# Designed miniproteins, single chains, continued (4), part 33

Each design is a single chain, and the fold is of that chain. pLDDT is the mean over its residues in the fold that is shown.

## One batch from the design tools (miniprotein)

Design m13199
Fold by ESMFold2-Fast:
Structure m13199 (fold): chain A 61 residues (1-61)
Amino acid sequence: SKEELEKEMEELEKEAVRAYTLGDYEKAAEILERMAEIYEKLGKKEKAKRLREQAKVLRSL
């Protein structure tokens, strides 16, 4: 459901911030890619694209 996807997104946001703060850019990128999949399912294509671009940048570090 939409509510379940929104709750998953909140948890993933917290995990992404934690991974980034610890310098685990590979893990942060993986989480952003999962968040992009959820935004795609929610019809938020531009947000999904932006997250995938951010994930690519993090993987290049």
Scores: mean pLDDT 87

Design m13200
Fold by ESMFold2-Fast:
Structure m13200 (fold): chain A 61 residues (1-61)
Amino acid sequence: SIEELEKEIRELVEEMNDEEVKKAAEKAIQIARTLPEEEAKSLLELVRRYLEQLKKEKEAA
């Protein structure tokens, strides 16, 4: 599940082609790896939802 969330986040970042977003997402993944599983999942799910929203805004112009 954590590995799946990491993969989904990285795929979203790659699609957005935004270096600052990529840097922030990689930092969040690193932090999540230091947390207990439940907290890591919560953080990664929050990051994934935020990236989904940013992608929609970019596509809407």
Scores: mean pLDDT 79

Design m13201
Fold by ESMFold2-Fast:
Structure m13201 (fold): chain A 66 residues (1-66)
Amino acid sequence: AKYLVKNTGDATSLAAAALTLMGTPGVEVKPVGENEFEATFTGSEEDRAAAVAAASAIPGVEVTEL
């Protein structure tokens, strides 16, 4: 699955979102803007669901399925 991750918060929110996703097995992260990146999930559904939920819980971070 493919998701757009957009940060409207501070640099700490962006770093937390990136670290959460990069720490997830089977995730590829591609920068698409200054405060935006695409996350492509090739791992388990459980890892994907947990990572998306964790990133979405970060203040100022928006996660949209593509």
Scores: mean pLDDT 78

Design m13202
Fold by ESMFold2-Fast:
Structure m13202 (fold): chain A 65 residues (1-65)
Amino acid sequence: SEEELAERIEAGDPEALELALREMARALGVSLETARRIVRLIQNPSEKTPEAEEARALLREAAAR
């Protein structure tokens, strides 16, 4: 379940983190690499790389839906 996956992530389970990234990629309709970039942006919200800007654009588009 989503709740069980969240608990495993909080516990530091790397397998659960990989499953969460795959689920995020599926839910957003993006690649696994793009999902990883979004997670990196969440952890580093002031980052100004081209990859961070692409992740910001995708999050803005998702929020507008």
Scores: mean pLDDT 71

Design m13203
Fold by ESMFold2-Fast:
Structure m13203 (fold): chain A 62 residues (1-62)
Amino acid sequence: GSRAYELALRAIKLAQEGKLEEAEALVKQAEHLLETEDMSPIARRFAEAAIEEAKLIIKLQK
């Protein structure tokens, strides 16, 4: 898997645990990697979906 996808999955877990500041930091890192990392279109779609899921969980827990 891509590094962006791995960070996004970790952000989802942290957000579910209520660690919103840490989750938001990993989301920002994953978004930066989406812009700078060379990855396949399929890997990019999975990373984007995981980032959006993390953002949704963070928003719902605020």
Scores: mean pLDDT 82

Design m13204
Fold by ESMFold2-Fast:
Structure m13204 (fold): chain A 76 residues (1-76)
Amino acid sequence: SSMSKKLQQQLNEKLKELSKKYPEVRGLIVGVEQIGENKFRIRVLPGADMDVVYNEVVPELKKEFPEAEITVTEVF
């Protein structure tokens, strides 16, 4: 739906901000893909600090977008 596309765009914009904020994941977050109506998968490149992804990045996204169900995957 158009609302799901807007949410995906907002999540990608916030991820871009967080990627700049946290040096440990800078340039290593590819973005978020929609895998269901309110279900999104964050795509992360090898070398990212996964502790920062799970303890900083994901909580910040959930704080701003509590309706989004977020999962993480490492891609090559």
Scores: mean pLDDT 84

Design m13205
Fold by ESMFold2-Fast:
Structure m13205 (fold): chain A 69 residues (1-69)
Amino acid sequence: LSREALAAVEAGDHERAADYYFEYGKKTGSGQAYAVAARHYRLAGNEEKAQEAIDYAKKLGATPLAEKA
């Protein structure tokens, strides 16, 4: 993953971190990157973008984020 995504996470800027992971998923086709982006969008309170990111993650076969079961 990019250094910019990690720096945003360390700064607590969840929306910015989500944007970096979402773009990384677009560049690499990584479902896991989209899943991480969805998690950060939810932490930022942006459920619309979180849903968009999880839909891409599912299309790419990423492991579901089942933290609330």
Scores: mean pLDDT 72

Design m13206
Fold by ESMFold2-Fast:
Structure m13206 (fold): chain A 79 residues (1-79)
Amino acid sequence: SAARTAARLTAASIWVAAAEFNAERGDLEAAAADAEAAGELVGRPELGREAARAILEDKDPEKGVELAREAVRLGEEEA
C-alpha cells in the first residue's frame, strides 16, 4: 500500500530527526540507535549500521546523520 509506504518513510524521517537531536545533545549511543532504526525501516540496514558506526566509532555524528538521511532518500526513490 502506498499509504503504508508513506507512513514508514515518515517514521524513518522522524528517526533521522531524533538521531540529529540526540547527536546535538552529545548522546551518541541514542543517536546511533536512532540512525540504525531509520535504516531498518527503509530496507537499508547496511546504511543504518554504517551511520551508527560513524556516530559511535568515528565520533562523526554529522556523517552518521547524513548516511541515515541517504538511506531514507533511497527508500523514497524505491517507493
Scores: mean pLDDT 84

Design m13207
Fold by ESMFold2-Fast:
Structure m13207 (fold): chain A 71 residues (1-71)
Amino acid sequence: SNLDEATALSEAAKEAIDKARAVMKEKGLDGNSALVRVTADGTVEVTGVYRHDAEGNLHLLGEPGARAAIK
C-alpha cells in the first residue's frame, strides 16, 4: 500500500540521516538540513549536509555519502 511504501521510505531515510549525523558529529559539524535522494537500486542516500542560517542561506558542510536500503 502507499502507506507501507511511505513507511519503508521514511525508515530508510531516517537510517541514512542517522548515519550522516554520526559522520558529521565525528567531524564536529552541526548541520540542520540534509539533501537526500532515492537511487534506482532502492536505497536512500544523503548527498549533502547543510547549515541553514538566520538569513535563509544554506551552507554545505559535507557530503557523507551515507546510504540505507529501502526494505
Scores: mean pLDDT 79

Design m13208
Fold by ESMFold2-Fast:
Structure m13208 (fold): chain A 68 residues (1-68)
Amino acid sequence: SVQLSPVEAEALELLRAGREEAARELIREAERPAARGLAKALGGDEAFEERLLEMLVDVEFATVKRLK
């Protein structure tokens, strides 16, 4: 069985309610600290951090959307 994080569970409920953009924004805010930490560790600038954040959001959103 796939275990959902609290954020993934909330994003899934938003997607089921047709609130796709709200689900995506929830995921973006949850992933922001991880993107910042990883960008800093890799010596990236703010532009790199934002690109990395959007990539993490795309992967996580696709994962949650598959469970819909």
Scores: mean pLDDT 84

Design m13209
Fold by ESMFold2-Fast:
Structure m13209 (fold): chain A 62 residues (1-62)
Amino acid sequence: SAEAERLTEEGRRLAAEGRLEEALEKYREALKIDPEHERAREGLANVLRLMGREEEAEKVEK
């Protein structure tokens, strides 16, 4: 959906700025709208890894 894509792009921008917790929330919001959104899932997993939350990142990728 357009809204899930918008939230995913916002998450990517926040992550690039080092605002990892805010990026995490945007990716989670995107996945609530579209649970199969690949870019949002990849972004969420990457941010979780940067935060040292590897087990949570692995669960997102399944």
Scores: mean pLDDT 86

Design m13210
Fold by ESMFold2-Fast:
Structure m13210 (fold): chain A 70 residues (1-70)
Amino acid sequence: SADELKEEIIRILQEKGGLSEEAARNVVEALLSSDEAGQELILALLQKYTGLSEEDIERIRRLVEEIKKL
C-alpha cells in the first residue's frame, strides 16, 4: 500500500538521514507533491546535507516513484 511505502521512506530518513519523525513526514509529503524537477532538488539536498548515501537516495527515489504509480 502507499502508506507502507511512505513509512519505509520515513524509516530511511530517520535511521540513516538523522531526521526527526516530523521532518521525515514533511520531506515525504514534499517529494510526493513535487514534479520531477522538484523531487530531484529535494533528493540532492538530502544527499548534500544528511547522512544519506547515494544508495539510500536511489532507494527513496524508487519508493516515491512506486507510490506515484498507485
Scores: mean pLDDT 88

Design m13211
Fold by ESMFold2-Fast:
Structure m13211 (fold): chain A 62 residues (1-62)
Amino acid sequence: TEALLQQGFALAQEGKRAEAEGDYATAARLYEEASRLFEQAGAHDEAAKLRADAAKLREKAA
């Protein structure tokens, strides 16, 4: 569980960096991956937030 949370946080940080650089497609993929890891770890609220952020970024990337 802790390893999944740490990996999820690392991917979310990479996603924030990609978003800041305007790479919305990469940011969305990273947020989706982080969301899956948070869900597996039981962090459902964090997972839902990242999934929502990813959806918004996918619209910007399209």
Scores: mean pLDDT 83

Design m13212
Fold by ESMFold2-Fast:
Structure m13212 (fold): chain A 67 residues (1-67)
Amino acid sequence: SAAIAEYRARLAADPNDLKARAALVQAYLAAGDVAAARAELGRIPDDVLRGKFLTGLATGKAVDVAV
């Protein structure tokens, strides 16, 4: 996916870009890659911040994310 490639490139330049990481999680979920989305979500610090990004992605999307 072009979106996944774009966000991966952004994270390669700045691994601390939380917005790019959240966008990558969203892109993986849109592609149906739950395992990759979970791995990236696990790299976002703070449970509250992770919850906020998940809410911002797509309400009601089923995802098996460990919290």
Scores: mean pLDDT 67

Design m13213
Fold by ESMFold2-Fast:
Structure m13213 (fold): chain A 87 residues (1-87)
Amino acid sequence: SVKDAARAAAAVVVERFKELGLPEHVVEQIRADLDHVVATLPETASMENARRAVTETATGWMNLYLIPEEERDAVVAEIDAIFDAAA
């Protein structure tokens, strides 16, 4: 389902932020924010709506913590791959 794809993408984003060495409390804030995004997606949400919501949330956090462009592009590519595989 769209929500299952969004949950899978959110989980990958959280793991990538752990690998990037962000503090545990920041990773938990990101997880809570992504969980909220997934929970508030309407039942009728398209794959594209869900992809945008997850990507915008992830990139907002990456911008806030000044994550380098190469790592940012890798996270976005992983999100895209999950939604493309689910479509």
Scores: mean pLDDT 86

Design m13214
Fold by ESMFold2-Fast:
Structure m13214 (fold): chain A 64 residues (1-64)
Amino acid sequence: GEKVRITATRDVPQTGPEDLGMRAGEEVEGEILDIPNETTIRVKLLETGKEYLVPRSFVRLEPL
């Protein structure tokens, strides 16, 4: 998948262990694995190799 910088535009709540929790302004680097629905992306964080679900509307994605 595409490698992207993921920037939280607002606080991203962690509602389950599969959810990526972020604070507004936080940045992580990940790889997009799939897009399970219109509001959610699945990413693998490059630093940890762990997979998470991210609400698309809460983040900005920029190509690496």
Scores: mean pLDDT 81

Design m13215
Fold by ESMFold2-Fast:
Structure m13215 (fold): chain A 63 residues (1-63)
Amino acid sequence: VTPDELYQAVYDAFRQALDQGQDIATAVQAAVDKARELAPVLDEERKLALVRAISDVLDEHQK
């Protein structure tokens, strides 16, 4: 899994959970679980992609 693929998958999972009315903590857990499914070992670049995806969704959710 490339960092870009990980970013998109995490972004989609987090946004879907929030759109379903789940709280932020539950939505973050869903995003982290998706990242672990796609990349069981995270290097620095993939960790950055995960953090960026969560941050971008939170920024858009808060407007």
Scores: mean pLDDT 79

Design m13216
Fold by ESMFold2-Fast:
Order: structure tokens, then sequence, then C-alpha cells
Structure m13216 (fold): chain A 64 residues (1-64)
């Protein structure tokens, strides 16, 4: 389930799998949705704020 979600998140956002795994690890360490969304925008600024927050929310949800 987690692996499938990470693959789908990578495909939908265009983020590399390694980047998605790094973001998941930050979420496991207590990073907020806002902190994760900021990191996503640093890596891929062409993503909208809504898309970045969507990915961040998904990562936090699977950690909780």
Amino acid sequence: DVELYLRLASHDSGLEMETVRELLELARRGASVEELAERIKEVKPELSDEQARGVARGLVAIVE
C-alpha cells in the first residue's frame, strides 16, 4: 500500500521516487504539511501550491 502510493504520487507530481521517499522520511520525523509543501516547491517549483500541499497531505496521512 505505501509503496503503491509513493509510486502514484511520483507519477502524478513528476517528483523522482527518491525525492518522494525523502519527503516520507521527513513526515515520519514530524514534518508538517506546510514544511513538506515548501520542500516540494523547492525541488519542483512548477508544481502549484495546491498540488504540493496535496502530495504533502498524502504523505502525512500514510505516516499517521
Scores: mean pLDDT 81

Design m13217
Fold by ESMFold2-Fast:
Structure m13217 (fold): chain A 97 residues (1-97)
Amino acid sequence: EVAEKAIEAYKNNDYVTYANYLIMLKTGALLNPDNAEAHLELGKTYLALGRYDEAIKWYEKAIEIDPNNKEAWRLLGEAYRKKGDFEKADEYYKKAS
């Protein structure tokens, strides 16, 4: 919901609205430090925006919270694949299985 609004604003070159929604998402993740899903949502937003290093950072935090979250491992693999690090992507996809 908020993630979709952040991405939409960015695509429309509305960087003020984008920044405001991104702050809301980051605040949500920081206020829920033990909630892997909040960190995944923020990571997915960065991934959709092509900000792969930020996406990786938030997915790694999600995995630290819940190492059994297969979705987090899969998304980490996708972020590395988009960076062109296919070897690391394959390692994380295996952890997702």
Scores: mean pLDDT 81

Design m13219
Fold by ESMFold2-Fast:
Structure m13219 (fold): chain A 115 residues (1-115)
Amino acid sequence: SGADKLRFYKLYAEEGARIAAEEAERWAKEDAAVAEVLRAMAEAYRAALRGIEEGPEAAVEAQKKKAAFDALYARALAGEHGAAVAAARRRIDEESRRRAEEALAEEKAKEEAER
């Protein structure tokens, strides 16, 4: 349903922000350039969540944060960090989706049990 899609997108953005931030901190010890891109990814996810929750002005800011992340990501892909950044982004997106799907299923199961 539309309500389930909205709940999923909120959970996906929340999980994406958390996982991207955690990965950025791990990468900061190995490669500062990769960490910078992943911090921008975390900020884009946080801005996306605010855009869903706070309305049109926050949604405009979310588009700007996504554009900033996309630009940093494209620059990194063209350089020596490209393979690492691409692998990290894919892993974060896949894990964020998986966690959001699990969280939504758990919330719906709990709601059904409490009827």
Scores: mean pLDDT 88

Design m13220
Fold by ESMFold2-Fast:
Structure m13220 (fold): chain A 80 residues (1-80)
Amino acid sequence: SLSAVAQALVDAVRRAIPDPELREKAIKEIETYDQKSREAKAAGNEDEAFRYKLKGIAVAAEAQGDTATAEHYRAEAEAS
C-alpha cells in the first residue's frame, strides 16, 4: 500500500486531471517513487528515501500544471 503522503498526491491527481492517460501516467510515477522511497528507507538509506519522496511531490505538482513547485522539489531532491 502507498504511504499517506503518496496516497494524498494520487487522490489530488485523480481529482484534478480529467485526461485518463495523463492521470494514469502521473499516478504510476507517484506510486513508483513511493515504492522506491519505502525500499530505500527499509535499507537504512534515509537521504535517498527523502529524495524519492520529493520526486513524487514534483510529479504530482507538474501533472497539475504547477511547474514552479515541481522545479522547486526536483532541485531539493538534488540537494538532499
Scores: mean pLDDT 87

Design m13221
Fold by ESMFold2-Fast:
Structure m13221 (fold): chain A 87 residues (1-87)
Amino acid sequence: MEEGLELLKQGKYEEAVEVLEKELEKSGYKDAKALSLLAQALAELGKLEEAREYLDKAGALLNENPMDLEAATYFLAAAVALSVAES
């Protein structure tokens, strides 16, 4: 998880996608933070349709656990990045 976040912070979006997809496969796509980070990386790469799909999955998980404030902050960051990329 930290590896994907660090790659995203470094602007290594393609590497971040690879690491985050691997982390998500391990979790069965049940990690709202990793889904949000993946959506942000995909938005930065211009893969807007895929970014939206993963952001929707993250939002659904946050509705099930609304007190996951850490995941909520990454979700908001990803939502802003996607909104800017779609503009």
Scores: mean pLDDT 81

Design m13222
Fold by ESMFold2-Fast:
Structure m13222 (fold): chain A 72 residues (1-72)
Amino acid sequence: MSEKERLIAQEVAAAILATAAHLGLVSVDDVRRYVRELFGEEVADKVAEAISKGDLKTAVDIIREAANERLK
């Protein structure tokens, strides 16, 4: 798998976890831990805050932007 393909896969996985937390299927802490491992603590904190506010679109946009920055 290329680095680009890996980053796309990680972005999709993080977005799936954010969606699962939005639906109450996993904890916000589980999403924060996963996003921290992939994109760092600052991104993880922003995603966790967006999910806690019920703002799935903002959470997914943050994940997408973090992945895109690593592709530059």
Scores: mean pLDDT 81

Design m13223
Fold by ESMFold2-Fast:
Formats: structure tokens, sequence, C-alpha cells
Structure m13223 (fold): chain A 103 residues (1-103)
């Protein structure tokens, strides 16, 4: 799957000591994500998100969440971890508002 390909490449490049900027650019250059999606991924990598948190963000990207929705998922991952971020992705995909998710 494209998700698996993205995650494998991120893991490989992180292990090689590549910067967040280099990792995001490589994914754009390979046509795996858009430049707008790469902005959010760079922020996640710079913030030191775990592999599990990055997996949730990559899933959200592949499911076609907007840049604004991806930023919301990123903030939830940073504050509450991967399980809360995954729940947020599912709620957004079901059409729930940010207000309903934060309630």
Amino acid sequence: TTIGEILDLIRKLRAEGKTPEEIAQELVDKGLITPEQAEVLREALRAGLTDDEIRVLVFAIEMGLSREELRFVLEVAKERGPSAAAGTVMALLMGESKEEILA
C-alpha cells in the first residue's frame, strides 16, 4: 500500500540521519505526497513525533484530509498521543466538527 511505502521510506531516511526537510522533500519528489501535505509532515518530524504518531498522520494524508484537518490531527498527536490522534482521524472522516471532537 502507499501508506506502507511512505512509512518504510520515512523510517529508512530517519535511520540515515536525514533532516525533516530532506525526508518530506524525498516523499514529494517520489510523488507520494503533495507539497501541502509535506508542510505538515515536516512539522511532525521536527516536533519529534513517534513512529506510531507519524503512522496516524500518514494514514490521514492518504485518506485525503485537508491541510487544516491534518494540522488538527498533528496537534492532537503532540498533546494526547497516537490513540487519541487515530480517534480524531476517524471522527473527521465520519464528518464530525472540531467542536464535537473537542467536547
Scores: mean pLDDT 85

Design m13224
Fold by ESMFold2-Fast:
Structure m13224 (fold): chain A 83 residues (1-83)
Amino acid sequence: MKKAVATIEVEVRPGRGEEAAQLALEASKDADKVEVRIEGDRLTITITADSEEKAREIMARVLNALIDAGLVTRVTRVELKVE
């Protein structure tokens, strides 16, 4: 299967970057690799999975978890790259 990399970039409510990062990590535990970068109120989440379908599933789960928690003020980037 082709490996897939999903990238999510969101602006979060002021001071909630660490809370959002922990929630994203919990929602992506079944990824092959997950990287979270916090830059002030901006969160970048990179998810690596063994398939496009799995990457899309985890990406949707992370986005839904963050939005449902009321942490997201803006979604700035959602990308999926298949290798």
Scores: mean pLDDT 83

Design m13225
Fold by ESMFold2-Fast:
Structure m13225 (fold): chain A 72 residues (1-72)
Amino acid sequence: KAAEAARAAALAAARAGDSAGATGQWEMYVSAEKGDLEGARKSGENGARASRESPGGTEEGVAAVEQGVRDA
């Protein structure tokens, strides 16, 4: 489900060193847990974008965030 996918994506992004993507995915997880599915989707999309725009982002981090959004 969306919450489980977001949690997995946040952990994967954090392991890859992508703090911006991890934060966005964690916010998606929290929103999904509260039943705010639209908020969860927006947080996930914002996290993925922030990961791509971050100067410190990695290819692995971006891929992990995108995979989590796809699985949500």
Scores: mean pLDDT 63

Design m13226
Fold by ESMFold2-Fast:
Structure m13226 (fold): chain A 112 residues (1-112)
Amino acid sequence: NPEQQLLAEREAELERQKANLEKLLAEETDPERQEQLRRRLELLDRLIDAIRNSKTWEEFLRRAADIYAERRDLHGLEELLEETDNEEIRDYILEKIDELARRYAQEAGLLR
């Protein structure tokens, strides 16, 4: 099943990224950089959990979009758009990008 293979390959990639970041965190002495690495590790843990709880690639992408949106990670949302040509999923991700843009405008005092 190509979809189950995509989910398995993504889980393996996220696990590799996590292992690499754990090594970097163990060697990091700067508190600010340690905090940045811990936040990235938390993101990877949430994405790994999302993939394990997903039965389809589209379900994973929706869960990943929710995680990136909650974290205000615009770059993460933009990267997800490159993972799919499915118009419904792309619209879902674009809605999250638009919501984040509105929130930034509101915080800047440009929107009431």
Scores: mean pLDDT 86

Design m13227
Fold by ESMFold2-Fast:
Structure m13227 (fold): chain A 74 residues (1-74)
Amino acid sequence: SREALEQRMLAVFHENLPSLTDEQAAEVGRVLREILERELSLEEMRELRATVKDPRAAAVLDRVIEVYEAALRE
């Protein structure tokens, strides 16, 4: 379900939150919010992720996208 998928994507963010600076957490949170609220496609998610320059924030978003990609294969 969409709800279960959103919870899995949010779990990736929350699990990584303690390892992120406030700035990194804000950037990941902003991008994730846009993905969830606008129900972005995989292509749109990848385009949005490409705008993220911080390697730690980018790595967390890559994990979020991987969760979404896995769900599409179901």
Scores: mean pLDDT 85

Design m13228
Fold by ESMFold2-Fast:
Structure m13228 (fold): chain A 66 residues (1-66)
Amino acid sequence: MVTLSVIPLDEEGKPLMELSKTRTLASREEAEAWGKKYVEELKDKVAYVALTIQEGTDVETRIVKL
């Protein structure tokens, strides 16, 4: 199982918690596909998105500029 957290950030890097979503999916491919779809919905609303992917004990954080 893979847990993906999408945390949108404003222009100052503050988390927009009302737009934050976390989902646990069966595979990394499914998690990244869902994350990409949600990020596309946010591109006109937020400046950055922090993506945190957790698989077992491995945690990866990626910052995407929109």
Scores: mean pLDDT 81

Design m13229
Fold by ESMFold2-Fast:
Structure m13229 (fold): chain A 61 residues (1-61)
Amino acid sequence: SLEEEIELALAVMNAALAKRSGDYKTAAEYYRKASEIAERMGRTDLAEEFRKLADEYEKKA
């Protein structure tokens, strides 16, 4: 839905901003949120990509 598309865009944007400021824990949290939204949208491949990013940034935190 349009609402899910907007939520996904905001989650990804917030993750990118957190990453840029060196806040890797917050970046990981937003990428996990993006993965959950992508799953609700039926976008399994996209959800897996965001989960990988969340795991990557969680490791950096």
Scores: mean pLDDT 88

Design m13230
Fold by ESMFold2-Fast:
Structure m13230 (fold): chain A 66 residues (1-66)
Amino acid sequence: MMSAEELLKKAEELEREGEELIRRGRELLATAKTIEEVKRGIGLILRGIGLLFEAELLRKKAEELL
């Protein structure tokens, strides 16, 4: 099983990736000209939110090991 330190590092990586996806999705929505582009923007934001939730779960697991 992963150590608390490894879980925290993984959580940080997922947080960075999730934040980047949300930023990209927001930028795409701001410049969207078609419904297809809107759907892609929303998809990126939802994916980013999912990664942030996964990161929070990893942080909670790390806290339980400390």
Scores: mean pLDDT 85

Design m13231
Fold by ESMFold2-Fast:
Order: C-alpha cells, then sequence, then structure tokens
Structure m13231 (fold): chain A 57 residues (1-57)
C-alpha cells in the first residue's frame, strides 16, 4: 500500500503524522476529531481509514 504512494503523498502523510503526534501529546485533538481527520486523509490517498491510523499513530 505505502509503496504505491507518490513522494508528494508520502511527504504530506509524514507532515500530518508529526502534527498529529504533537496534538495527541498536547491533548489538542480528541479521538473523534482525529477519526474525522483520518477519514479525510484516507479519501485523499485512496486507502482505508484503518491504514491511515496505523501510519499516523
Amino acid sequence: VLEKLTPEQKKLLENFKKAVKQAKEDGSYDEERLKRIYEAIAKELGIPVETVKKLVE
């Protein structure tokens, strides 16, 4: 799955991963808000939400 992502999509995912980690550490994002964000990323990348959560978390 990851191997099919373009370099630009991987950079987007990595930037988002860092932002989510910081937000979770600071308590800025609740779990339901994170799920909505994961759904948006999943649609954009064309992968399952569960995969996005594994890649980001």
Scores: mean pLDDT 71

Design m13232
Fold by ESMFold2-Fast:
Structure m13232 (fold): chain A 60 residues (1-60)
Amino acid sequence: SIEDELTELAEKLSENPEAAKKAKELREELIQKANEDPSMTREEMLKELKKKLKEILEES
């Protein structure tokens, strides 16, 4: 599931302090975005989070 994939990405990101910091900032950004657009579905948020977390991991 997407939640399992996010858990795996979070675990990998936690191995790199810089990547973990970027992931935290991204989570806060998405929370703010969801507050600005309450029509955004949970599924859309999780897909965007996964995509951006992968990008952070690749840059690590």
Scores: mean pLDDT 77

Design m13233
Fold by ESMFold2-Fast:
Structure m13233 (fold): chain A 59 residues (1-59)
Amino acid sequence: MTPAEIIFSASGDIKKELIELDVQTGVESIKAAVEKDSEALDAVDKEFEERVKQILAKK
C-alpha cells in the first residue's frame, strides 16, 4: 500500500496528519538518498510505516 493510497482513504484531521507525515518522511528520504545511505533509507521507510499505524490507531 502506497503512502498516497493511505492518505486518500483517510478523512478530516487524520488526513491532515498523514499528509504532514508524508512530507516529513519525504525530506528524510531525500537526505538519506543524498548521503547514499541505504540503511538510513530503509530505516526511514520503516519509521514511516510505524507512524502511519499510530496515526490511524488514533482515529
Scores: mean pLDDT 69

Design m13234
Fold by ESMFold2-Fast:
Structure m13234 (fold): chain A 76 residues (1-76)
Amino acid sequence: AEELFNKGKEYYESGNYEEALYYYKKALEILEKEEPDSLKVAEVLENIGKVYEAMGDYEKAKKYYEKAEELYKKNE
């Protein structure tokens, strides 16, 4: 999962948003099975939100940010 998350981050920083989403969503699938509702899941959701925001999809960005924030609050 960490390697997939790191690939997503690399693609995001290079502006390859479609590839970033692909790898982040793969990391999310694995982490949701291994550590559901964890801080790691929250981090992936936040980064998916950042990708949608960078693409100008503020509606989807907000949805992912809100889901990430809910999980951050549960892990505090």
Scores: mean pLDDT 82

Design m13235
Fold by ESMFold2-Fast:
Structure m13235 (fold): chain A 59 residues (1-59)
Amino acid sequence: SAEELREAAKELEKKAEEYLEKARELREQGKELEAEILEGVAALLRGIAGFLRKKAEEL
């Protein structure tokens, strides 16, 4: 259902925010590579969330 897609998108967006917060902490610790990996994962999660939201609107 559209509601299930929106809930899934919301959970992915929440995880992306958590990963971005962790990436900032890692950069402060000089762990640039690990921070870049988490930022990349967060971008992918946001992309999937956007796709799910678009599909929810089509239902």
Scores: mean pLDDT 89

Design m13236
Fold by ESMFold2-Fast:
Structure m13236 (fold): chain A 67 residues (1-67)
Amino acid sequence: SAEDLVKEGVERFGAGDYDGAVAAYRAAIAAKPDFAGAHAGLAAALERTGRAAEAAAARAEAARLAA
């Protein structure tokens, strides 16, 4: 489920596997595009890998969905 993929992303992020976290959060978004938590997690993981523009876009989408 999208929820299980977000949990996988959180676990990978906590382990320092930021590329793995990005992949898990993107899979969660593919399963449930309106999942604000998945977009927020993606933004955090992208920031850790220096992908600033992609992180900003993911943060904006998370904020839009959480409103």
Scores: mean pLDDT 87

